# Designed miniproteins, single chains, continued (3), part 99

Each design is a single chain, and the fold is of that chain. pLDDT is the mean over its residues in the fold that is shown.

## One batch from the design tools (miniprotein)

Design m11649
Fold by ESMFold2-Fast:
Structure m11649 (fold): chain A 72 residues (1-72)
Amino acid sequence: SEEERRRRLRELVLRSIALKLRIIGLEIDIELLKKKNPDDPEVQAEIEKLEKEIKELEEELKKIEEEIKRLE
C-alpha cells in the first residue's frame, strides 16, 4: 500500500531527524565539558562516554538512512 509506505517513510525520516538532533546535543555537551575542566580525568572519562554514545547513534542513523533510500 502507498499509504503504508508513506507512513513508514515518515516514521524513519522523523527518527533520523531526532537522532541528528540528539547527536548535535551530545556534541554541544562535549564542547561545554572541554571548556569547564579539560584536564580533569573524570571529565575526560565522561567525554569518552559521550563520544561512544555519538558513535552508536551515528551507526543507528546510517541504518535508518539506508532504509529510507531503499523505500524511496
Scores: mean pLDDT 87

Design m11650
Fold by ESMFold2-Fast:
Structure m11650 (fold): chain A 91 residues (1-91)
Amino acid sequence: SGAPLVTDLEAKAEGKTLTVTGRVSAAPDRVTVRVYDEEGNLLAEKEAEVAADGSVTATFTGLPPGKYAAVITAERDGAVSGSRGVVAEVP
């Protein structure tokens, strides 16, 4: 079977912290979150935490004010699935 599907994507800004959340349909080997600025430049990439219920969370700190897009990628048994982007604005 392929990589788990990533759903329920949200991005929330609290001050200069961006929290990206989602859900995976099955247990992944790895989940990665990438954050892009408004011009499409990759600013940050990190491995996300996955809870027993399939909830995915990654936090990014120190972001200047602006609009950001986040993408979640899940990997299992060498197969990779990507999410659509979610957007948030840091005040």
Scores: mean pLDDT 80

Design m11651
Fold by ESMFold2-Fast:
Structure m11651 (fold): chain A 65 residues (1-65)
Amino acid sequence: SQVFTADQVALVKDFQRFRGLTVDGIFGPATEAAVKDFQRSFGLNVDGIAGPQTLNALQVLLRGE
């Protein structure tokens, strides 16, 4: 299981809202599948792991930073 900081949990919830998933901040199978789809679409390694590269890409996409 992955351990997230409060800021990372907030980012996961923002991603769940963006994808129309249940907003629970839990990195379950549905959220993992959505992350893999994101990774495939943006040319990242498709591992379903919310590592630094994936989290940074999500932050830029969702927050425009």
Scores: mean pLDDT 75

Design m11652
Fold by ESMFold2-Fast:
Structure m11652 (fold): chain A 74 residues (1-74)
Amino acid sequence: IATLKTQLLAIIENDGDEEQIKQLAEEAKKQGVTYTDYLNNIYTPLLKMALESDDIEKAKKILKYSDIFKKNLF
């Protein structure tokens, strides 16, 4: 789970495409990530990072990518 958060962040920071996010979401499904796991171990940490960012564009990107990940995960 922590690994999935790190992999999603890497995709965000390297301007990865939607296909990379979909592939990561499929991996998360195979690992049995629950909605609670997503909220506590992926979404909340990324949301905190977005809110603490001084770069508005980076914050928007973090939120957008986490939303795409969620939509492909559930």
Scores: mean pLDDT 75

Design m11653
Fold by ESMFold2-Fast:
Structure m11653 (fold): chain A 66 residues (1-66)
Amino acid sequence: MTLEEIQEIVEEVLKEMEPLAEELRANVPVEEGAKILEEKVKELLKKRDPKLYELYSKAPELIASV
C-alpha cells in the first residue's frame, strides 16, 4: 500500500467523520470528543481494510501526516 492510497482512504474516512465531528464539537468536551473520534477512525479503518488498521497501529504518523 502506497502513501497515495493511504491518503485517499483517509480522505474518505474524514468525509464520513465530518457529521460526527460537528456533533461532538457541539455536545462534548474537546478531550472526550477526540477520544470518540479516534475510536471511530479505528473502526472505519478496520471495516475498509484490516491491513490499513495494521499499518495505522505500526505507523500512525503515516496517516497523521496526511
Scores: mean pLDDT 69

Design m11654
Fold by ESMFold2-Fast:
Structure m11654 (fold): chain A 99 residues (1-99)
Amino acid sequence: MADEYVKKAEEYEKQGKFLEAGIYYRKAGSIYLSNGDYDKAIEYYEKALELFKKALGEKHPLVAGTYFMLADAYLKKGDTEKAEEYRQKALEIVEEIRK
């Protein structure tokens, strides 16, 4: 199932539809996370993050949300230091948006 979302993300990315590509990479990452494949979850969340930054800028709710997802994936992998780093990045964006 995750592979179907990856394939769809790759097609949107090829078309320059970076927002749609990011959404499908993030969906794929969430399926890998639920299956316990934390390395694949991180990989696809990082792809989604870069595409959301490219489409929407660095200070967007979807960028913040993807940082929270990366924090959760690192926490589940046992990397509490990296999990906290990504959580803080997400919170910094949330605070900036609320200006």
Scores: mean pLDDT 88

Design m11655
Fold by ESMFold2-Fast:
Structure m11655 (fold): chain A 78 residues (1-78)
Amino acid sequence: HMLLSPEAVEALRRALEVLEKAKNGEITPDQAVAELQRLADEVPELRDFLNLVADYVKKGDIDLAISAVRTALRAAEL
């Protein structure tokens, strides 16, 4: 597996935090999408991936978005 930069790993952790807050109703799905897109712009390594995750949130599939980020984090730590 390709190792991600420490910045990319931190961005994935932030993305997971944002998604968990959206799932708990602490923020709106639109706010979660905006934050994910901001992280994608800040971390080019994850741009395509985080935009895909944001698309899952836009489609109402927050659990798939969370699962994708958790899977990426597990892969990044190998």
Scores: mean pLDDT 84

Design m11656
Fold by ESMFold2-Fast:
Structure m11656 (fold): chain A 73 residues (1-73)
Amino acid sequence: MEKLKKEIEEIEKEIEKIEKEIEELEKEIKEAKEKGDLEKAKELEKRKLELEIELGMLKIKLGVLKMILKKLE
């Protein structure tokens, strides 16, 4: 059980890191749009989408691990 709890904590930290990167990208996208730099805004939006996909995958894995932990407890 302890190893599973550590895995969950590591994934939660990775999720927090990606969420912060997404927040930073949202600010950069807003700045690019305000400056009229539509090309930069599109590039940043593409990067945000990639991170959102990764975040979704990590959240699914976290949900599965938490379900396994509940079954073991």
Scores: mean pLDDT 84

Design m11657
Fold by ESMFold2-Fast:
Structure m11657 (fold): chain A 64 residues (1-64)
Amino acid sequence: SGKRDEAVKLAKEARKLFDEAAEALKAGDFKKAEELYNKGLDLLDEAMRIAGDDKEILRAVIEA
């Protein structure tokens, strides 16, 4: 469904931001890590809101 594709896209964007935050953390840039992590959390929260109670979409978001 369109909701699944949208939620998965947001979850993948969040994952990319979390990966970038982890790299910033390894480099000792805690400020950049925090900014990237918070942006990722916002996108993941939006993906979860789109998923709602749809178990298949929730699974796709978690696996993204």
Scores: mean pLDDT 87

Design m11658
Fold by ESMFold2-Fast:
Structure m11658 (fold): chain A 99 residues (1-99)
Amino acid sequence: MSEEEEKRKEIRRKISEAIGLILRAIGEILQAELYKKQGKLEEAKEALEKALEALEEAKKKLEELIETGDEETKEEAKKMLEIVEKQEEEVKKKLEELE
């Protein structure tokens, strides 16, 4: 029981961390769009770079969940990983637009 409780706690922590990182990345992407509209291209680039860092960190957490989670957790983590990879592609494209 205690070992299973520790594993469940660790899985929940990692899921929460991954979600938090994804939300942070989305916030930075939205902030970058606002900066771009204001002509603040340097600040927009910095926000997109922060978004990319958060997505890379989320990806690592999700890969760990795929290794350590149960079947349901692995499927959810894989779906989140697809979303993260798609967001990384979008961020890289936005960075290319800014040079």
Scores: mean pLDDT 83

Design m11659
Fold by ESMFold2-Fast:
Structure m11659 (fold): chain A 65 residues (1-65)
Amino acid sequence: ELKREVYQRILEAARLARGDPEAQREVSELLLKADKATTPEQIEEVKKEIDRLIGRLRARRAAAA
């Protein structure tokens, strides 16, 4: 259940990372980390990291407007 939420966040980050190889690499790293996460604490840490990445990507898109 919690892992499903993390994967949904990763999909959102992947969409935002289109055309950005650095961001795509970061998304791939977080996807691997999410796949290896086995405890609720590890899953929450990945969720925080992916949310931070999403925030950075949204901010960059706003600045490029």
Scores: mean pLDDT 80

Design m11660
Fold by ESMFold2-Fast:
Structure m11660 (fold): chain A 59 residues (1-59)
Amino acid sequence: SKEEFLRRLLEYLEALAKKVLKRYPDAKVTIERDGNVLTLTVEVDGKVLTLTLNVDEAL
């Protein structure tokens, strides 16, 4: 189901966030969910990187 896929994807993104923080300890990593949309934001050295995933487009 979409919900099971989203849950597993969130767990994967949380694991990735931990790896990013281990490599870049001054980074700020935020994961947000709005319905079927997941947003990962990484802030490092005053720069912002954003990845947005829409699960409806993957299914």
Scores: mean pLDDT 78

Design m11661
Fold by ESMFold2-Fast:
Structure m11661 (fold): chain A 59 residues (1-59)
Amino acid sequence: SDLEKGKEYLIKGLFASTREEAIENFKKAYLYFSKANDINGEFLARLALKLAGEEIPKI
């Protein structure tokens, strides 16, 4: 499911070996949480992207 994929990518981002890999996984998590309408997951993925130094997309 999209929710399960969002959680999977969020975890992959947290344990990524590089910042670039973390950002790619957090972007994937954001996309899947958005598709799942998981507001909390979407918020966490956006926060993770911001902390990793990526600009947060405009909603």
Scores: mean pLDDT 80

Design m11662
Fold by ESMFold2-Fast:
Structure m11662 (fold): chain A 74 residues (1-74)
Amino acid sequence: MLERLRRVTREAALREGESEEKAERIAERAVRLARENNATSRLGMAQAVLQAALEEGVEPEKALAIARRVLEAL
């Protein structure tokens, strides 16, 4: 499940125009946050992605778009 979250998050960030380096950082942070928050649902994992993107300095509108893509892909 977490390996799928990492892959899906990286792909979503790239599709929203983030660089490969930033997409990878967002994915790694999202996996860490999901683990720390014991996120087991798709919504919980998408919330971790939203938080990760915001913490990596992604603009709120783009961070929401990334999280939505992840929610739909999970």
Scores: mean pLDDT 84

Design m11663
Fold by ESMFold2-Fast:
Structure m11663 (fold): chain A 76 residues (1-76)
Amino acid sequence: KLEVLEYAKKALKALEEGNIEEAIKYVEKALELAKKVDVSKKVIEYLENALKAAKAGNIEEAKENVVKAISLLEDE
């Protein structure tokens, strides 16, 4: 759980800094870890949506989905 949150936060920072390639790698790592631990299915959905948005160049959509994933992870 903690490592999923850390990678999600790193992804958000990378998106904010315009480092999209690094953001994608951090979202992928967060998603892989999330699938291996007991996190809400909604967290996985938000991370998958963030990855898809980032790869499509929809940076605002990617940020929104990462923020939603972080919020749920902090409440778990």
Scores: mean pLDDT 83

Design m11664
Fold by ESMFold2-Fast:
Structure m11664 (fold): chain A 69 residues (1-69)
Amino acid sequence: MEEEGKKLIEKAREYAKKGDYDKAIELLLKAADLGLTAEANEELGKIYREKGDDKKAEEWYRAAELSRE
């Protein structure tokens, strides 16, 4: 489960490097569902910041903090 989620996050990072943010976001949401919620939410914050959506980026970073306790 966690290992599968980590592979999804790695795949999402590769899509983000290619500029395919929609695919990266979908993979990160799946990783969060598999239990890597904090890590996936942090990567989602990074993706939205790369897209220029600072408000959504801050929302995802806050969600990541809450997922860590």
Scores: mean pLDDT 81

Design m11665
Fold by ESMFold2-Fast:
Structure m11665 (fold): chain A 80 residues (1-80)
Amino acid sequence: MLEILSPKDNSTFKVGEKIEFSWTGPLPATLLIYRGSKLIVNKTLSVNSYTFTPQEAGTYTYVVYRGSDSSMGRSFKVVE
């Protein structure tokens, strides 16, 4: 079962701050990160973690999926 461990839902980060993404479940899995409606990251990974550094402020959403199975979507904010 795919489950997101980090970042915590509704977290706030700064532009240029490193954000650690981690999840459980079978591999490979695909991480999608959106800023508003724009897809920023689309990456298939054979590991349960990814580091992302936002370059722009905004409201971000993310999901981890494998085939037809997906995690619950989560959100975070990035400020200047």
Scores: mean pLDDT 82

Design m11667
Fold by ESMFold2-Fast:
Structure m11667 (fold): chain A 114 residues (1-114)
Amino acid sequence: MALEEAERLTRERLAEAAAAGLEAHGVALGGSNKATKTETGVSVVAAYDAATGRSVARLTVLTYSEKGELIGREERVFEHPDLREAALAALDEAMAVLAKNDTVEEGEGFTTTL
């Protein structure tokens, strides 16, 4: 999938979840880089924190070697009064990370057990 198409679809789903008044929403994306032979997984989880009156989105970036070994883990936190804006800020950073990859795909774990 093209990065632009993956971003558009993910952004649309995240906006719909936030508009529905969901307290928490998560998205997962993956990408591969053939030059480095690495796989990158990113996840964004956004939730409203009633204790602070702010919305928090957490971006987790996991990098795996060609053998499936975890070689990198990074987390970033984005805060905003609006849940959608917090989530979109984290997603923008996730897309910047994935832009270094040859391919971008939606994570398999995002399909709820039907």
Scores: mean pLDDT 65

Design m11668
Fold by ESMFold2-Fast:
Structure m11668 (fold): chain A 66 residues (1-66)
Amino acid sequence: AEEEFQREVDRGVLLIAAAVLRITSEKEGKEEYAKKAQEIMDRIVADPDYDLEKAREELRKIAKEF
């Protein structure tokens, strides 16, 4: 189903976004936000059923610090 494909696309996009935020946070000396972004990446990878909307909101909160 298209919904299954869309979920995998969304997971991939969020993993990339989390990786970018982690790297950016490390470069800016914001270690707390780098660790938070890494935790979100780890949850997305470890749990296929992880709530991607919650992940997206958490990543957006980190992004607002820049």
Scores: mean pLDDT 81

Design m11669
Fold by ESMFold2-Fast:
Structure m11669 (fold): chain A 73 residues (1-73)
Amino acid sequence: SEELQREIDLALATMELAVLKKMIEQGKVLPLDEVRRIVERALELARKYGSPEEVKWFEDEAERILKLAEEKA
């Protein structure tokens, strides 16, 4: 079902952001354009399918991840 796929996509997006944040915090060099692409995709999914609480979490994490990535660029 589309609802099940939505839940899977949100869970995967959550995991992708968590892994991405950890890699950047540990000093891994990541392409800034790819970081932005992943973050933007996760935000679009959250805003389309997520609850208000989920949207806030993704927006806060996205801001943190982008700030960290820019500091490493």
Scores: mean pLDDT 81

Design m11670
Fold by ESMFold2-Fast:
Structure m11670 (fold): chain A 60 residues (1-60)
Amino acid sequence: MVEETSNELAADLYVAVGNLLESKGDLELAKELYEKALEIDPDNEVARRNLKRVEEKLEK
């Protein structure tokens, strides 16, 4: 078992919690969690897309 596989699961968990916070309107905290997911797995497409969406909402 390779440790790098566990990093993808950790990133997915940060994305899931970030999505929950986004649903509650906590866009600032959601952004931080998506950024942490990308620190762990920079190639995480879901985290990148959700981060972009939250950033767009924070600009308005």
Scores: mean pLDDT 78

Design m11671
Fold by ESMFold2-Fast:
Structure m11671 (fold): chain A 55 residues (1-55)
Amino acid sequence: GDLEELLRLIGRVLRAIGDVLDAELAGDKEALEEAKKRLEEEKKRFEEFKEKLDA
């Protein structure tokens, strides 16, 4: 249902934040850019789903 998908999307955003922090701590600039791009993609999916629920 919508609740399960919402929780899944939240989990993906949280994981992507963790990947950004891991890359920053490692000093891996290439991994950091990839992780930031992934975070923006997951944030976009979450916002699109949220907008659909607010209709």
Scores: mean pLDDT 84

Design m11672
Fold by ESMFold2-Fast:
Structure m11672 (fold): chain A 56 residues (1-56)
Amino acid sequence: DKMDKAQEKLGKLYQKLINGEIPSDEELEKLKEEYKDDKVITLSIDGIELTIKLKK
């Protein structure tokens, strides 16, 4: 994906999740706003894939 800013935000969320940290409702709401047109997003970091379901 060529949208680096979106990938960076998803990367931070993914890093929080893999570290056992639960993102805040505010962070999740902002993510939903950015991807409101998408229901499923797949993020790949160093060969690790995370599928995020966004519902709004």
Scores: mean pLDDT 57

Design m11673
Fold by ESMFold2-Fast:
Structure m11673 (fold): chain A 79 residues (1-79)
Amino acid sequence: SAEEQAFREAYDYLLSLGVPEEDAKRIARLIVEAARAALDGDSERFQRLMDETMELGKKNGVPDSSVGEMMGRATEILA
């Protein structure tokens, strides 16, 4: 599915950045859910999911720009 592709790409990218498997899996799921919320026009859900994504990303040393790139790619896959 598109969701599975978006998850795999985000997960693999996070692993390449040195994020531990458990956190990479969680962040990748949050990115896919946030991308879906954005496409559905659910701004409140999107903001909540992005806040959690950014906090976990910061904890793991993931740059904000990398989160933005993963979000852009996920929304393209799901569109």
Scores: mean pLDDT 89

Design m11674
Fold by ESMFold2-Fast:
Structure m11674 (fold): chain A 76 residues (1-76)
Amino acid sequence: LEKSREETLRILSRRAEEIQREEEELRAREARGEGSEELREEIERRKRELLELLELALRVGAISEEEYEELTRLVE
């Protein structure tokens, strides 16, 4: 139980961090006047997928409400 919970949290945290890094990359490109519509669309898709996984994980008790709020905040 504990190991499965830790594994789930690790995976969700990693996905949130990946989205955050991509948002930083998009912001950096926009600052240079480059931008990227494809990257923006990819980020939005990943955010939706992560939110769905977070809701499921919360529903089955794999993460706490506090962890859900923290991870959701990282991708807002």
Scores: mean pLDDT 79

Design m11675
Fold by ESMFold2-Fast:
Structure m11675 (fold): chain A 66 residues (1-66)
Amino acid sequence: MRQQELDIISEFSQKGVDLVQSSKNVEEAKKNLDKLTKEYSEKYPQLSETFESIKTMLLRTFEERE
């Protein structure tokens, strides 16, 4: 179970980074990350807090540049 959860977190993080890198601005990045976070949280509600934390970190990193 725990190993499967780590794989899911890794997948989410990688997709999140890719979405941020492909986004033209903060608004687009936020929209894309919100959608990804919602999809993963619906499938894995036990990891919802972790997904939200990763989303927040990625958005802050993007905003520092803009």
Scores: mean pLDDT 78

Design m11676
Fold by ESMFold2-Fast:
Structure m11676 (fold): chain A 100 residues (1-100)
Amino acid sequence: MDEAIEVLQKELKLDEKKAELIVRLQELAEELRKLYGEVKEELSEELKKRIAELVARIKELNKRIAEGKVPSEEEIEELIRELEEAIEELKKVKEEKEKK
């Protein structure tokens, strides 16, 4: 059921593409949170700082959406890209840990 996309379209007057991007952003944020919990002890201080900055940006974006200040499509796509890159780095750390 795509209820989350329908709610975003109806309540925020978003087009389908922007609603889908917001749902994708939330899914990636959840994946990042789960992976970070699994590998945080293995992470470099630089990567921890990058993830903390990324989490802060997600919180700010979610606050803006809750206030009806919907971000641009380009802003959401850039944050998705940075999240996907961070998730791939965390997956590599997890794979290295599992090869011990």
Scores: mean pLDDT 76

Design m11677
Fold by ESMFold2-Fast:
Structure m11677 (fold): chain A 71 residues (1-71)
Amino acid sequence: SKSEIQQLLDKAREMIKNKEDPAKVQQLLQEAYRLLQQETDEDFRKQALKELQEIQDELLKMNREEEERLR
């Protein structure tokens, strides 16, 4: 449902803010993406995909910063 997708995206964003496990954040984003593939509301799908891309970009930035620290 749209509510489930939004809850997954909101939780992923909160986990990034709290610097929680990146792998767990990635799992939430993958589940949201899976549910979006079954969503028939095109307007909602476009909006949610944009939000998912924004969260994914934040996750990639966080992972790069951690990788640079381990060099």
Scores: mean pLDDT 80

Design m11678
Fold by ESMFold2-Fast:
Structure m11678 (fold): chain A 81 residues (1-81)
Amino acid sequence: AERLLEAARRLAAVLGEPAVAEAVARAVEALAAGDLEAARRAFGEAVRHIAEALAADPAALAAALPAAAEVDRELQALLAA
C-alpha cells in the first residue's frame, strides 16, 4: 500500500491536484478494511480528478505518464495480493 500511496502523491504533484492522492489514500484504507464498495468509489473519484486535471492542462499528460504507470503497477500488485 505504501508504494501505491507514494506513486499517487507523485501523480498528484505532477497534475497539481492533491485530491488524486487523497482519493487513493481513501481507497487503500477501504481495501484494508475489506470495504470493496468504498474502495471502488474512491478509485473512481481518483480517476475523475485525473481526467479533470488533464482536461484543464493536456500538456501535463507527458509529465504524468511515468507516475500514472507506477500507480497502475502498484495497484495491480495490491489487488493481486
Scores: mean pLDDT 80

Design m11680
Fold by ESMFold2-Fast:
Structure m11680 (fold): chain A 98 residues (1-98)
Amino acid sequence: MREEAERLWEEGRKYAEQAIKLAKEGNVDEARQAAERMVDLFARAGQLSDDPELYREAAETLEKLAEAFKGVDPEIAEWLRKQAEQFRAAAERLEARR
């Protein structure tokens, strides 16, 4: 499970990098698709590992991506910020479990 979670998380990071690049290029539709794929991959990685650090890193990546979209598509930027808040809340919940 852990290795599978790490692989999904790494793939999610690749989509995050692609989404940032596409957003900066003004390719909004492709950037949105990459961002949605990233969120799906991070969510799956979190479910497989229950690792609060993966959720925390996902939230940080989502916050960076939201900034990249801020000048291109404010609605996607807001959605990404809300996703980051959800991932951060999930990390806090997992960290509180004993």
Scores: mean pLDDT 81

Design m11681
Fold by ESMFold2-Fast:
Structure m11681 (fold): chain A 86 residues (1-86)
Amino acid sequence: GAVDLALKLADEYEKNGKYDKAIRLYENVIKVDPDNAEAYLRLGKVYEKKGEYDKAIEYFQKAIELGSGDVRKEAEKALKEVEEKK
């Protein structure tokens, strides 16, 4: 579906350091699927890479709230790691 394609394209932009393009795609995913925990997790990781730790923390917390299984566990780990960088 459109969400799956946007997540794949955003991941490709992240891997190529095109963080602003990745952010816009993840934000578009959240607009059409506001409970998408994976999109929040990925937004947190991109903001962390940009050094925007407060935004990263906010998105990781949202990914934990909405997520389950592997997404939730990855978000919990990422939140702990980014809080240690502030």
Scores: mean pLDDT 86

Design m11682
Fold by ESMFold2-Fast:
Structure m11682 (fold): chain A 73 residues (1-73)
Amino acid sequence: MKEEAIEAAREVQRLLDEGRIEEARRLAEEFARRVGAEAVLREALEKFAAIPDEGKRVAAGAYAVARAAVEAA
């Protein structure tokens, strides 16, 4: 569902805002696996590899997965 995808991306951002980077990364990976967009997450993380902040890379990856899920629905 489009709404679920947006909520998952927001939850990842909330965890990152709290400094819970490892939990945010795991949630993003779980969400990507659940919606079948693991390749989208991998490609987004590769594209954003130049970003030194791991939290920002995880957020970008989660939003890429959410966008792919919304476009597929």
Scores: mean pLDDT 73

Design m11683
Fold by ESMFold2-Fast:
Structure m11683 (fold): chain A 77 residues (1-77)
Amino acid sequence: DLEIKALEKAAKIFEENKDYRGLARVYLTLADIYEKRGDLEKAIEYYEKAISYAEQAGDNDLVEKARKKLEEVKKKL
């Protein structure tokens, strides 16, 4: 999957640059993709990573967005 591979490459670049906001956005997008595919376990994992990096970035809006999506996915289990 070209989109997932591109996002994984972006995550490595953001990690090298300590761009935690960029990492949070990438993991949020990966979580959305896996949720749409019905892979709820991977979606949960990536939403949790997105929350962690958003917290490290101090981006409270992104933390709230990722937490809401995580709660929605958990209700589907």
Scores: mean pLDDT 86

Design m11684
Fold by ESMFold2-Fast:
Structure m11684 (fold): chain A 70 residues (1-70)
Amino acid sequence: MATELLKKGEEAYKQGNYDEAIKYFEEAAKVGTPLEKGRAYRLIAEVYKKKGEFDKAVEYLQKAVEALRS
């Protein structure tokens, strides 16, 4: 379930495993509702912001907004 994938992603993020966190959030986006998909993309954007990759963070924030319109 998307909820379990989001929890695993948050756990990886808390441990500093940013690439692992992104993978779990991407999986959550694939199987989730539009609301869950938007949440997953927002969390991916936070991970990229934490990594200092601001261009990718902005890209994923835009994907999150688009998911909420689906």
Scores: mean pLDDT 84

